# Designed miniproteins, single chains, continued (3), part 20

Each design is a single chain, and the fold is of that chain. pLDDT is the mean over its residues in the fold that is shown.

## One batch from the design tools (miniprotein)

Design m8673
Fold by ESMFold2-Fast:
Structure m8673 (fold): chain A 98 residues (1-98)
Amino acid sequence: LKELAEHLRRLAERVEALAPEASPEAAEHLRLAAEDLREAAEAVEAGDLEKAVELLERAIEHLQRAEAASTDPEIALRISTLLVGTAVALVVLKKLLE
């Protein structure tokens, strides 16, 4: 669980670092996704895995909106990579709830 929380924090940092390079609309969605990812990491550390799932699903929605709002194909590809990483973390977290 500590490793998963650290992974989510690193994802949040990467998403936040991308925001200044993105269009204003995409940047806002990236900032919201980064916040959800940081809160998901805190929820994982607290053992609230159901809350972490909800936050990761919300982060995925924000990343999808950021990708759709992106006018730069390189930025869109970087957002897609972060989206895949977030989706993988969600699958791992859901498996831990079994």
Scores: mean pLDDT 87

Design m8674
Fold by ESMFold2-Fast:
Structure m8674 (fold): chain A 90 residues (1-90)
Amino acid sequence: MKLSDDALRLLARALVRAVELHGAETVRQKIYESLKKRGVDVEKVKDDIDELVERAAAGDVEGATEVLGRISEKDPDAVVAISEAIDSLL
């Protein structure tokens, strides 16, 4: 499934909000739990997930959107897992 840039930006904004409410470490842990639950190869996306959370903690919506785009190209299921984790926190 091809996620639009607008959908990725909405997810990035939701991620920034989740980090503001729960803190970066809690959000990172929830994302990793969701990735494992969906059977995503965590090692393939780990560096991108860590950068994504760092960008979100900085309030960098555009940077977070770019990282989500890279994750989507590597594994679309990883973006679904991220979305499910963020929905559970909001």
Scores: mean pLDDT 84

Design m8675
Fold by ESMFold2-Fast:
Structure m8675 (fold): chain A 88 residues (1-88)
Amino acid sequence: NDDLLKKMNEGLLEIMENEYHASEEALEYFRQGLEYYLKGDYEKAIEYLEKAIELTDNPKAIALLEWEKEVVEAQLRARQRLQERLAR
C-alpha cells in the first residue's frame, strides 16, 4: 500500500527533524532515500540512506536510519531472488 508507506515515511521524517534534530542535509538525503525506495530503486535508496547515516550523530536517529536501510536491503534481496527464479 503506497499510501500507507508514504504516510509512514512522512512520520519518520517528522521524528528525525523534530525529535532527533537531524540536520537539513541529513534530512534531505533521508528524504531522497525514501523517494528512491518508493520508486523501487533499492540500490539508490541504500546509497542515500548511507549518506544520511554519515551526517547523523544522534544514536536514536542512526538506529532509525539503519533500520530503514535494513528494510530496503531485505527488499532488494527478495527482488533479486524472485528475478533469479523467473530467469529459469
Scores: mean pLDDT 82

Design m8676
Fold by ESMFold2-Fast:
Structure m8676 (fold): chain A 71 residues (1-71)
Amino acid sequence: DEVLDEEALKAARAQLEAQAKKLGITDEEIEEAKKLSDEELEKMIKEGKGGKAEVYVSMMREIERKEKELE
């Protein structure tokens, strides 16, 4: 059910935002990570070079893509 999937994605987004605040990820770190492409973020994370902000942005982009598919 796409409606249930959308609610699950909204919950996942809220959890990621709460974790980012709890971990003290700054808006500046998030904006720097947002400058990277999906491929660059995946490569950095795979190579163990990604920080908390890079992981957060990568996960948020995956949720955003799925949310757009449900629109």
Scores: mean pLDDT 75

Design m8677
Fold by ESMFold2-Fast:
Structure m8677 (fold): chain A 90 residues (1-90)
Amino acid sequence: AAGQTFPASGTAYSVDSNGNVSASAPASGTFTVTKVDGNLATGTVTLNTSLPDGTAGFEGTVDIGGAQPLYARGTVSGGVFTGEAVVKLA
């Protein structure tokens, strides 16, 4: 349901000023559901990572009663990745 938080983990990728992947690091934290539409949950991903501040992507899994693929695009600020993602509810 909206407002629920689920554990998420995977790899975050930094993007440099030339658009290249410049670094990658493990990232772990939470996926917070902001909207549910049928079997799709839209939410915010908030993950701790060791990447520098800037544009970043994330690829990993979220545990919503089972491991589901989670892909997000966002930014890193102060060691925190924040992005938006959509996940299928099983």
Scores: mean pLDDT 79

Design m8678
Fold by ESMFold2-Fast:
Structure m8678 (fold): chain A 99 residues (1-99)
Amino acid sequence: SIKEKSLELIDRNIEEVRRLEERGREISRYDERLGRQAIDLSRSGLSILRSLREQSEKSDDETSEYLAEQGEEIARGTRRAFDRLFAQSREEYERRLRE
């Protein structure tokens, strides 16, 4: 059903952002502050996605599809922000190695 596909898409996005939280711990090896920010960012994204999933379960097909699209945007935005923090952490790490 449309609802099942919408929930599957949200679940896929939840798993993707959960993996970013795991990668955030790797960022902490380069820069502890930026790693913490990356983990917090990922957790915020997860919280939003889980709320969208709960709303989707209680909604009709049309609303569920819309919420799944919102979930894709949240996951995409979270990834972009994460990638910026990752790049910054590497720059800070390289700077410290030169000091």
Scores: mean pLDDT 87

Design m8679
Fold by ESMFold2-Fast:
Structure m8679 (fold): chain A 91 residues (1-91)
Amino acid sequence: MKLTVRLYGEDGELLWETPVATTPAEAHKAMVEAFEKMKELGAARIEFRVEGEDAELDSAMVALYLAVLSVTGEVKIVSVTPTRVVAERNP
């Protein structure tokens, strides 16, 4: 597993990027930090890029986590692919 999280502003500008996470624990930490940074920076979009073995399963798990957050009104899921998951911040 390799996970990178990126935050983008309203115009698609890159605001912040995590170091590559290579373990489930690092991935969880990166996701938590990314959501805190999304709130801090007022980012419009969050993108998860997943590479390596089981990338399709890992991206599905990220999408499931984002689905829980979308129910709480924090984000909405925009797209899910085997290597990329994108969500937008609710206004």
Scores: mean pLDDT 73

Design m8680
Fold by ESMFold2-Fast:
Structure m8680 (fold): chain A 91 residues (1-91)
Amino acid sequence: SKEIGDELRRIGALFNLEHAETLSESQYPALAGDLEWLLRRALEEKRPLSEEELELVRKALEVLSKSPIIPEEKIEELRRLFEEVEKLNKE
């Protein structure tokens, strides 16, 4: 499996998260799936994220929240997963 840091950098580059306000309709499910996999992987490995990595996740969630096609339930699921990942940085 790819290293979590490498996957976050790949996601950030692929979806241009530093500059993207919105994505094409087909890119939203791909970003949501990639982010879910990564957050679940971080929890399974109990790997804290760096501040740069946390910022990439925050940007991904902001972009996803503007999606016309991702269900709100899925956005809330991803936010809950991220909250659990953030707890790893406190312990």
Scores: mean pLDDT 81

Design m8681
Fold by ESMFold2-Fast:
Formats: sequence, C-alpha cells, structure tokens
Structure m8681 (fold): chain A 75 residues (1-75)
Amino acid sequence: SASKERAAKLMAFQKTVQKMIEEKKDISEILKLIDEESEKLGLPEGVRLSLKYQAYLDYGKKDEAKKYLKQMRSL
C-alpha cells in the first residue's frame, strides 16, 4: 500500500539523517536535507518539524529544539 511504502521511505530517510548525525555533519546540511526530502515525499508539516526537532536535540541544541516543539504545538 502507499501508506506502507511512505513509512518505509520515511524510516530509510530517518536512518540517513541519523548516520549524518553520527558522522558529525553540519546541522545546516541535515536541516536542508530534511526540508528537501520532506517536500519530495510530501510529508505533513508536523512530521518535518518533528525531524528538525530531533536533529537539534541530537546536536545538543536544546533551546533551538524547543522552538520547533512550540511550533508543532501551534499546528
């Protein structure tokens, strides 16, 4: 089903983001990738914001992460 394929692609994308974090890529590159792939996959805005929240959190940028969490709550 389309839903199952979307879930599989999202999981593969999340693994790619996690690998970039482990390789200590610039957070700006990760955020750009999240924006590009979220648009390409047609992900809901809440999912895109959640991925950015997780990226900031994994980079220890708790204050920036909190801003995205607040934005998600306003959806």
Scores: mean pLDDT 81

Design m8682
Fold by ESMFold2-Fast:
Structure m8682 (fold): chain A 59 residues (1-59)
Amino acid sequence: MEELQKRGQEAAIEAIREAGFEAEVVDGIVEVVVQPGDSPERVLEAARRGREAEERALR
């Protein structure tokens, strides 16, 4: 179970990094690290890519 969760987290982190953001794990959930001046639209896109990558990794 933990190995599957880790796989999903790693995939999400990589997708967020490819979008140009940093990622962190909070309570088992991968979150985009938001900095002052970041575009809300780009942050949401990075988060979406992370979720899609996690879903694909868990299949």
Scores: mean pLDDT 77

Design m8683
Fold by ESMFold2-Fast:
Structure m8683 (fold): chain A 63 residues (1-63)
Amino acid sequence: MTAADYRAAAEAARKAAAQAAAEGRPVLAAEYEKAAYYALGMAAKLEGDEAKAAEYFAKAKAA
């Protein structure tokens, strides 16, 4: 996967989170939001921004 692929995955996960929330599924919505942070972290890592990647991974795992 490229950084662009991971950013696309993050966008898809955020759309899935919004859809799950609209369907009354808040736990699933939270899981998709975590997936979006993980994908953003991978994109940042591939772009060489290790500090930003670490922050996104922390949000994905700690939230």
Scores: mean pLDDT 80

Design m8684
Fold by ESMFold2-Fast:
Structure m8684 (fold): chain A 74 residues (1-74)
Amino acid sequence: MEEKKKKAEEILEKGKEELEKLELEADGYYVASLSYAGRDEARAREWLARAEEVREEGRKKLEEYKKEAEEILK
């Protein structure tokens, strides 16, 4: 069933695009954290936490897309 494979590939590609977008956002927050390091450690930690939250969100979204693709291939 060629249609199932194509649909699964499209979902995985969309998941990768979402992950890349969230990784860029997290990198921005990480850079913000570095800009406060040594000046305001509380703010540096807040931005670092935001970067980690966004990275974790990206990982979870990718896992959900993988599960959706696996369901289609069943």
Scores: mean pLDDT 81

Design m8685
Fold by ESMFold2-Fast:
Structure m8685 (fold): chain A 59 residues (1-59)
Amino acid sequence: SDADAAKAIIKKMGLDDSQFPAVYQAIVDTKKGIQNSAFSPSDANAQKMAISIVSESYR
């Protein structure tokens, strides 16, 4: 789920738990943008892409 993905990013990047709403919203918004693309990838593939993009933004 997107919530599990957000929790995984928080743990991996060493973020404070207070960042959960921001990370969760970033994943949801990024995934929605990917799914609305011409290629319309599956939810699982869109989630993987969103996790990569959002994780990179917290470097």
Scores: mean pLDDT 77

Design m8686
Fold by ESMFold2-Fast:
Structure m8686 (fold): chain A 80 residues (1-80)
Amino acid sequence: SLFEKKKKAYAAAVIDFLERGEVPSLEEARELVRKYAEEFGAKLTDGEIESLANAVVGTVEEIIKNNGLERGLKAAREYL
């Protein structure tokens, strides 16, 4: 389903930025969301890309702030 593909793109983008050890800019998040959406075959509108990119930035920032990189990456791989 589109929902499952969108969820995979979101999870992949979050994990990718956590592996890099950085909080992305919104533009970096948009680019990576587009890449993973294409990879998983999710046909997203520009508005959906924007919403998902904002969610990725917020999620990465919150995970790093609350858990640190090492624990946050482990949790993201298990639960996303």
Scores: mean pLDDT 83

Design m8687
Fold by ESMFold2-Fast:
Structure m8687 (fold): chain A 69 residues (1-69)
Amino acid sequence: MEEKIEALVKALAQALDAHPEGFALDVEAIAKGLGVSRRTVYEALARLEREHPVVVEERDGRVFVRRRE
């Protein structure tokens, strides 16, 4: 489980490098694609926000990730 969380955090950080303007995430789709719970995806997002200068916002079941300005 921890390995999957760490891998997701790294993937999200790399996605921000590729898309510095930010991007939207479908938490349920990611959870299904990776074979993890939605809770695990949210744990990875919380860790990303703690370890990287990013903002994570949730609206209507979708999560938006962007750099902190």
Scores: mean pLDDT 78

Design m8688
Fold by ESMFold2-Fast:
Structure m8688 (fold): chain A 87 residues (1-87)
Amino acid sequence: SGGKRLLGGLMGTHLTTAQGLINKDSKTAEEANELSKKLVEGLERAEREGREPAEETARYLEEKVKSGKLVRDSVRAAWLDLELLRS
């Protein structure tokens, strides 16, 4: 559908998974909103530049794990769930 191409298909799925992790692992609503905004901006930039949304999401999640913003085990579990849903 042509309605929201930037958040459609696989990009929408990756955004949903990452948003769930941000909401679960964030200590405050303000922190969750900040991280969510940065994720959306990154995914929109990746789409404009022709990069794969899956690669951008993986990069974003690893960056946040490295910075201590997300729990590594939560990231791993959600990534496995995402791959299962793609099957």
Scores: mean pLDDT 57

Design m8689
Fold by ESMFold2-Fast:
Structure m8689 (fold): chain A 114 residues (1-114)
Amino acid sequence: SSEQVQAALAALREATEAARAGDVEAALEALRKALEILEKLGPLDNESALALLRALLEVLRAVLRADCATEELLEELEKVIEVLEKKIKNPSFEVSLELGLCELELAVLKVVLK
């Protein structure tokens, strides 16, 4: 539902703000909340998928900028990417591009961590 998509977006924005502050525990809690909401969603349309992927990309960028990446945080970020990928039925080119950018940022974070 649109309301559940908005709740997931709010949780991802909480994760971004926590990451910007270097608050790893708050970022993890917000990501776990987003993951729980996303797992309960039905298939995503391209508009909802794009909004969620853009919000996730901001979380990934905030983690990189704040230098607060941990193995646990990266594992939860990867789970969010995997759930979004599974919920996207017929990705537009723009959705596929944003998903690829999220995967690239996660790969960069894994290299920076080790």
Scores: mean pLDDT 90

Design m8690
Fold by ESMFold2-Fast:
Structure m8690 (fold): chain A 65 residues (1-65)
Amino acid sequence: MEVEERRVGNLVVRTTREPLGGDLVRVTVELRDAASGRVLTRLEYVARADDLNRPVELNETHIYK
């Protein structure tokens, strides 16, 4: 399992990649408030490892909050 954390202004973006077997990876993107550590938004999806290096054509214009 790989974890990457980036700070964007007052937000902390944490990306977790969990291998599911074969070429499949579960990706969890979590947005947290940098000051409080409170989780603001969380997105999970499954992708192929080789697809994670390019834009995915998913209809995510209306993502959840």
Scores: mean pLDDT 69

Design m8691
Fold by ESMFold2-Fast:
Structure m8691 (fold): chain A 93 residues (1-93)
Amino acid sequence: KVEEIEKLLRELQQTEDVEKALKLAKEILTLLGRPASSEQELLRKLAELGEEYEVDPSIIERIRELSEREEPLTMEDVRLILVALQEILDKLK
């Protein structure tokens, strides 16, 4: 449901906690039919959805790079995830 995704996306925009942001992103992906159990799975499925919804290829490439990185995700990485989710949501409207 677009309205539920919009609510979760607003909560994600307002959080400064990486763990909470990633949990919200996983909930959004579940609503989009792509449930993810790990951060790596979240990033892979987000890239796949982004490609399907014609998100900017540069954003998709950066998300794929994050899925290959072994370092913990930062708030800057969360901002990239947020941008991809916002573009997907805008395509659903």
Scores: mean pLDDT 82

Design m8692
Fold by ESMFold2-Fast:
Structure m8692 (fold): chain A 97 residues (1-97)
Amino acid sequence: DPLVQPLTDAVAAVLEKNGYTVKDLDKLRQIVAEVLRIPSMEVDPEEAAKIPKELVQEVADAIRAVLEQHGVHIPREVAEQMATQILVRSLRAGVIE
């Protein structure tokens, strides 16, 4: 999927800028691809609450920028939901720290 690699690269860049280490870029790419494909996902509210709102906003902005470059426009709230899912799953899987 041509969108998965640019989205993964943008998300990884935001994470590293904010002091996180991406341990496995291939696993991060898999998580990004799954979030794009799966219309719904259970997110633990306690795990979501541990993620800084500023990080969610930066990841959401990066997602929107990549999608808009490829002719796809999504609302900010949808991008924030996608960002939260990517971040929660990546932290849970030990893909980022």
Scores: mean pLDDT 82

Design m8693
Fold by ESMFold2-Fast:
Structure m8693 (fold): chain A 68 residues (1-68)
Amino acid sequence: MELSEEELKEAMERAEELAPSLRELSEKQKYDVARAAAKLADMLGRLAGLSGREAAEAAINVGAAVAG
């Protein structure tokens, strides 16, 4: 899955909506979290044979479930 810095920022904004505690993290920690989420989505896609989009949606849904 190809994630640019702009896409990472958008993903972080979405993650902050699901888990407001992320807003309390330093800029570096936010970047590390976004990068880890991107790697996790890619790994899930490869493991399940999913497209990058489907893997990203799965990762977001898991994040939402943990935040709820």
Scores: mean pLDDT 63

Design m8694
Fold by ESMFold2-Fast:
Structure m8694 (fold): chain A 57 residues (1-57)
Amino acid sequence: SPLERQLAIKQSVLGILKAAVYFAEQNPNMPQEEIDRLKALLREVEAELAALEQQVA
């Protein structure tokens, strides 16, 4: 279904964003503002994924 496809795509995006946040936090030259922006995007995708999981159930 379209919802199952969206779920799979957002799960992949979530994994990529988690890795991006991890590496950004390990980079001493990364501005805190950029780290905070990535964390905000991660929280947004997590919320969207949770909402889609509710719809697929």
Scores: mean pLDDT 84

Design m8695
Fold by ESMFold2-Fast:
Structure m8695 (fold): chain A 104 residues (1-104)
Amino acid sequence: ENEELAKYAEEVAKILGVDEETRQKLADAARNKDFDTVKKILSEILGMPEEVDKLTEEELRDLIKGAAENKLNLWQIKFRILARAMDVEYQEELRKLQEELEKL
């Protein structure tokens, strides 16, 4: 499983057009389940640190696997991350509104 995730991370790095050193760092981080390093590398590559930070470890794994298996392009990967970040913000605002109503 860890080796498979590292393989998917390498494929994602190829899609993102990064250099060999960055590809190896991303693969090693994925293999070691060092998701903080995976997020840091992806944030630097995609220019989306706040959106990437909102992904859970499971969501990050699913994104990497899905991108590799479905051969997603750079823009599709970015759009999936944006959609997740927007959903998190929407759910948090909805929860706050519900809590305020319950206090009345």
Scores: mean pLDDT 78

Design m8696
Fold by ESMFold2-Fast:
Structure m8696 (fold): chain A 75 residues (1-75)
Amino acid sequence: SHMQQQQEFMKRQMSELRNEVEKLIDEGASFEEIKEEVDKKRDEILSTIDDPQLQQQFQEVVDDLLADARERLEE
């Protein structure tokens, strides 16, 4: 179904986004730089998701990813 296809796409993009964040942390990027890259990728991904519930779910997962990155860089 269209919703299932979007859910699968979202899961793949989340995995790629997490890997990108890990790479940026390893390369010594600041939280500001990580946030800018994540925000850009989030906007690109959200533009392909037309379901508001899936958009909200994706935003929540991205927010958690950024919170984890911030904690790792500040500790």
Scores: mean pLDDT 81

Design m8697
Fold by ESMFold2-Fast:
Structure m8697 (fold): chain A 95 residues (1-95)
Amino acid sequence: SMEDEAVAALQEMYQALRDGDIARALALLERMLASDDPLMRAAAQLFIQEVIERANEGDETAIALARALLPVLARHADDPALARLREQIEAVLAA
């Protein structure tokens, strides 16, 4: 069921991104990153990497979500993987 939950959360995040629903995508990401389940955290990190890639390609929804993710990722500053994703977002948004 945890694998099914991670897959369902990923599908919901992709749908939110398609719909331009930044608030829904951000709320889902915040819940997944706060999870003690490593599969939920891995799914969130995978989705953030996809957001960074789309933002780098000029996707306006992905750019908006990336901007909104900066303060969220700052709250997880002690996680090296999330710190690296924050650095990648800052680089993309500075270009």
Scores: mean pLDDT 85

Design m8698
Fold by ESMFold2-Fast:
Structure m8698 (fold): chain A 68 residues (1-68)
Amino acid sequence: SKLDQAIAEVESLLDKPFEVLLQHTLEISGTLSPSEIQELRDYLESKIKDPEDRERLTRALNQRIKLK
């Protein structure tokens, strides 16, 4: 599924600088439905340990859901 591909791609970026993960995740979210973005958000919230990075990414994905 598109969601499974998105999760695999963002997993490969978890060891990269946060700005790279953020930018790529937002680009991928453009191809996903609102429900798929919610699942991706929940997945990343469970994986990102830094609270500031987690909040920034969660907020950005919530905005994407809102605009669809």
Scores: mean pLDDT 83

Design m8699
Fold by ESMFold2-Fast:
Order: sequence, then C-alpha cells, then structure tokens
Structure m8699 (fold): chain A 65 residues (1-65)
Amino acid sequence: MKAPKEKVKAAAEELVALGRTPSKEEIEAIAKKYGVPVKDIRKEAFRLEVEEGVRQLVAAVEAVT
C-alpha cells in the first residue's frame, strides 16, 4: 500500500496539533490509532516542528528585511 508514509505523517500531525509535550499514553494512543510505531511518529513530528519553526523564523526575517 502507498499509504504507510501518509499514516505516519497524519499521526505526527495529530501529535503536533496537541500544542504541548504529549504524555507517553497519548503518543501510544495515536500510534495505535494509525497503526504506526511511536519511534516513526516522534521522528516525523520533530521534522515537522523544525520545518515550521524555520519557516516562521525565515518569514519574520524577510518581513523585517
């Protein structure tokens, strides 16, 4: 199936959408919901947060020039 990466991404997005440091129980629940390992979710969530942080920083710098 072409969907495994999309499931990891969706799970990571749900984790990031919590807007706070998730508990182990919350991460496990999301992992079970999407059928993906916690390790993959954490890695993808970190990548998404870094990309968003960099994007916001660049946008702020560009706005000031």
Scores: mean pLDDT 72

Design m8700
Fold by ESMFold2-Fast:
Structure m8700 (fold): chain A 96 residues (1-96)
Amino acid sequence: MKKKEEARKKALEVVRRFADEMIQLAEESGDGWVAGAARSTLRAAEEGKFDFETLAEQVKGLADEAARHSDPATGERIRQVAEEAAEELKKLAEEV
């Protein structure tokens, strides 16, 4: 197997799970901005625009901004989801 190609596929799966979680939280809170941020991050990952480390920083940054627009409980869940996704992306960066 090509390690870099497999890592790219796994990174897309991580970002897709992150986006799905963010969209679910946005639906629960009624926050369209959170859903938009999640879709934007997924699109950037699909286009291969960012390396894995930059993508990890991107998801954390967008989640922090989304949390500021959400109630405290939703914001904490957003940060947790982003932290888990970012950690997984950073591990994938080490495997290429």
Scores: mean pLDDT 74

Design m8701
Fold by ESMFold2-Fast:
Structure m8701 (fold): chain A 73 residues (1-73)
Amino acid sequence: LLELVEKLAEAIEKGDVSSAAATAVGMALLLVAEGLTELAKEALRKAEEAIAKKDAELAREALTPIAEEAERR
């Protein structure tokens, strides 16, 4: 998941909206597969915000705590 946060941030930095969206969906699907549905919803919401604002650092700031929480479970 931390690797996916970095891939999302890199896609945003490059202006690759399709790759950013695909990475955000992939992250959410992994969270749902682990039974973390509420965390997946929060991750999607925060990823959408970062993509809309074209802010890679916002993506890192918002999604890193979610990825760390998921990896501790």
Scores: mean pLDDT 81

Design m8702
Fold by ESMFold2-Fast:
Structure m8702 (fold): chain A 100 residues (1-100)
Amino acid sequence: MESAEKAKEYLEKGDIKSAERYAAIAVTSTSLLAIAGDDELAREEARELAEVAKMFLEKGDYKTAISTAENVLKVAEKVGDKELAEEAKKILEEAKKKLS
């Protein structure tokens, strides 16, 4: 997905603010696909967002990692992807530990 890919590119460059903007766009796109019933595309976008959330976690942006992973979890539960839901829960737990 273009917005999620751009978020990854900006994270690799250390431009966290641009990455946050593209992650927010990707979250919106993924949510709309899930609402529209495009389960396969929603699943693919949510998997890419899980990678984005891990990268935010690695870069120390725990707040954005949490919000991104929460969206991944909601989409994964809606489309019935148990492995993706478990991955999102692990990201959330790790990011929340870093903020506490």
Scores: mean pLDDT 85

Design m8703
Fold by ESMFold2-Fast:
Structure m8703 (fold): chain A 88 residues (1-88)
Amino acid sequence: SLEKKVQDFEKAVQEGDVEAAAKAIVRLAQNPVEHLAAILALKNLAAPPAKIAALEKNFAKEFPNGLTPEQQQQAQQLAEELVARILS
């Protein structure tokens, strides 16, 4: 599930396991909206800023053309849903 992939990703980031975080991103990455949503969810959950910056750098490398404003809005909405589920 997307939720479990985000949880695995969050845990890897918290533990400083960059390789596990990268693998979790790849498993999540059916599309750039899901990728960005996971990063935004981790930012909302107050994951360490340095680790978030590394993930954002990897995202920019994988999606060099960026996202449309509509895709960014979809990612934000999905991130909010994921955070709500993780915190409940």
Scores: mean pLDDT 72

Design m8704
Fold by ESMFold2-Fast:
Structure m8704 (fold): chain A 74 residues (1-74)
Amino acid sequence: SLEELKREALEIQRRIAELLATLDAAKQQQALAIMQQLFEEVRPKMEASSLEERVELELEMYKRLLAKIEELLA
C-alpha cells in the first residue's frame, strides 16, 4: 500500500540520518554530493510520473543513497 511505502521510506531516511551523524565533515560532503546527483537523476522521471510512481521512485532513490553512504563507511 501507499502507506507501507511511505513507512519504508521513513525507516530508510532514519537510517541515513543515523549514518550521516557518524561521518566526518569530508564524508558528509561526499554524501551530500551523492544525494544531489541521485535527486537530479530521478527528478525528470518524477515530473513525468503519477503520484504513486513518485513515491516508488523516491523510495528507490533513498535505497540507492543508503547503499552509497554504507560504501563511504567501508
Scores: mean pLDDT 81

Design m8705
Fold by ESMFold2-Fast:
Structure m8705 (fold): chain A 56 residues (1-56)
Amino acid sequence: SEEEKIDELVEKVLNGEITPLEAIREAQKLGLDVDKLLKKIREKLSSGGPVDYAPS
Protein backbone atom coordinates (compact mmCIF):
# COMPACT_ATOMS: atom_id res chain seq x y z
CA SER A 1 0.00 0.00 0.00
CA GLU A 2 1.03 3.64 -0.36
CA GLU A 3 1.03 4.18 3.42
CA GLU A 4 3.37 1.19 3.85
CA LYS A 5 5.86 2.73 1.39
CA ILE A 6 5.63 6.12 3.13
CA ASP A 7 6.28 4.44 6.51
CA GLU A 8 9.36 2.69 5.04
CA LEU A 9 10.77 6.03 3.85
CA VAL A 10 10.07 7.60 7.28
CA GLU A 11 11.97 4.76 9.00
CA LYS A 12 14.96 5.21 6.66
CA VAL A 13 15.08 8.94 7.53
CA LEU A 14 14.85 8.18 11.28
CA ASN A 15 17.65 5.59 10.96
CA GLY A 16 19.83 8.17 9.16
CA GLU A 17 20.01 6.04 5.99
CA ILE A 18 18.62 8.87 3.82
CA THR A 19 17.93 12.58 4.20
CA PRO A 20 14.39 14.03 4.25
CA LEU A 21 15.08 15.51 0.78
CA GLU A 22 16.01 12.07 -0.59
CA ALA A 23 12.83 10.62 0.97
CA ILE A 24 10.76 13.35 -0.76
CA ARG A 25 12.39 12.52 -4.13
CA GLU A 26 11.72 8.79 -3.71
CA ALA A 27 8.09 9.51 -2.74
CA GLN A 28 7.67 11.64 -5.89
CA LYS A 29 9.18 8.87 -8.06
CA LEU A 30 6.73 6.36 -6.56
CA GLY A 31 3.73 8.71 -6.84
CA LEU A 32 3.26 8.84 -3.06
CA ASP A 33 1.74 11.68 -1.01
CA VAL A 34 4.70 13.93 -0.18
CA ASP A 35 2.63 15.97 2.30
CA LYS A 36 1.85 12.82 4.35
CA LEU A 37 5.53 11.84 4.26
CA LEU A 38 6.64 15.28 5.50
CA LYS A 39 4.00 15.31 8.25
CA LYS A 40 5.10 11.88 9.56
CA ILE A 41 8.80 12.84 9.45
CA ARG A 42 8.09 16.09 11.35
CA GLU A 43 5.99 14.30 13.99
CA LYS A 44 8.69 11.65 14.58
CA LEU A 45 11.59 14.14 14.63
CA SER A 46 9.82 16.77 16.79
CA SER A 47 9.53 14.27 19.68
CA GLY A 48 13.36 13.94 19.68
CA GLY A 49 14.27 17.65 19.87
CA PRO A 50 13.92 20.96 18.03
CA VAL A 51 14.13 20.37 14.27
CA ASP A 52 12.95 23.25 12.10
CA TYR A 53 12.40 22.51 8.43
CA ALA A 54 9.90 24.95 6.96
CA PRO A 55 10.28 25.61 3.20
CA SER A 56 8.41 28.80 2.35
Scores: mean pLDDT 74

Design m8706
Fold by ESMFold2-Fast:
Structure m8706 (fold): chain A 85 residues (1-85)
Amino acid sequence: MSDEELRKAAEEALEQVRERIRELRELAEKHPELKEFLEETIEKLERILKEAEKALKEGDYFSAIVLASLGIMLYSITLIYIKNK
């Protein structure tokens, strides 16, 4: 994989994390009873996103992709938890 391909993959992965943060914010607005739990998850995702953006800026595309993937997994686990509650 070229550095250009890795950079594009990292940028796309980061955008997926941003979209999932947006979805959780909308969910928190619709479900005030989940707000505290969702805000905690959003803060954690924002920290992951910040570290991933730093990795991307430093040319560490692999770490950016890994961090973004962890964020996506956290989002998925959060939705499963909410659905089974």
Scores: mean pLDDT 85

Design m8707
Fold by ESMFold2-Fast:
Structure m8707 (fold): chain A 89 residues (1-89)
Amino acid sequence: MKRLRLIVTERGRVLEERELELPDDEAIREAYEEALEEAKSLPDGVALHVLLETPEGEVYELGGVGRGGSVSLEDQIAKARELFEEVLA
């Protein structure tokens, strides 16, 4: 079964990790979109990183999203969605 890892970091330090085991690509899409929506409420200097792990043990980075960088939050979310579609395709 595929697994989403949600990692919250502040200045390169891990604050929390969550793992979600999900039955199919639709459930993964829903969880991923929820995580991106939560990322919009994170304070400056805090970032959300999303990783997808396959049953075969492959790990894909689906993007890091955080405030306070040179790239807008909206642009980061758009790029994260693009990466997600490439990985699931």
Scores: mean pLDDT 77

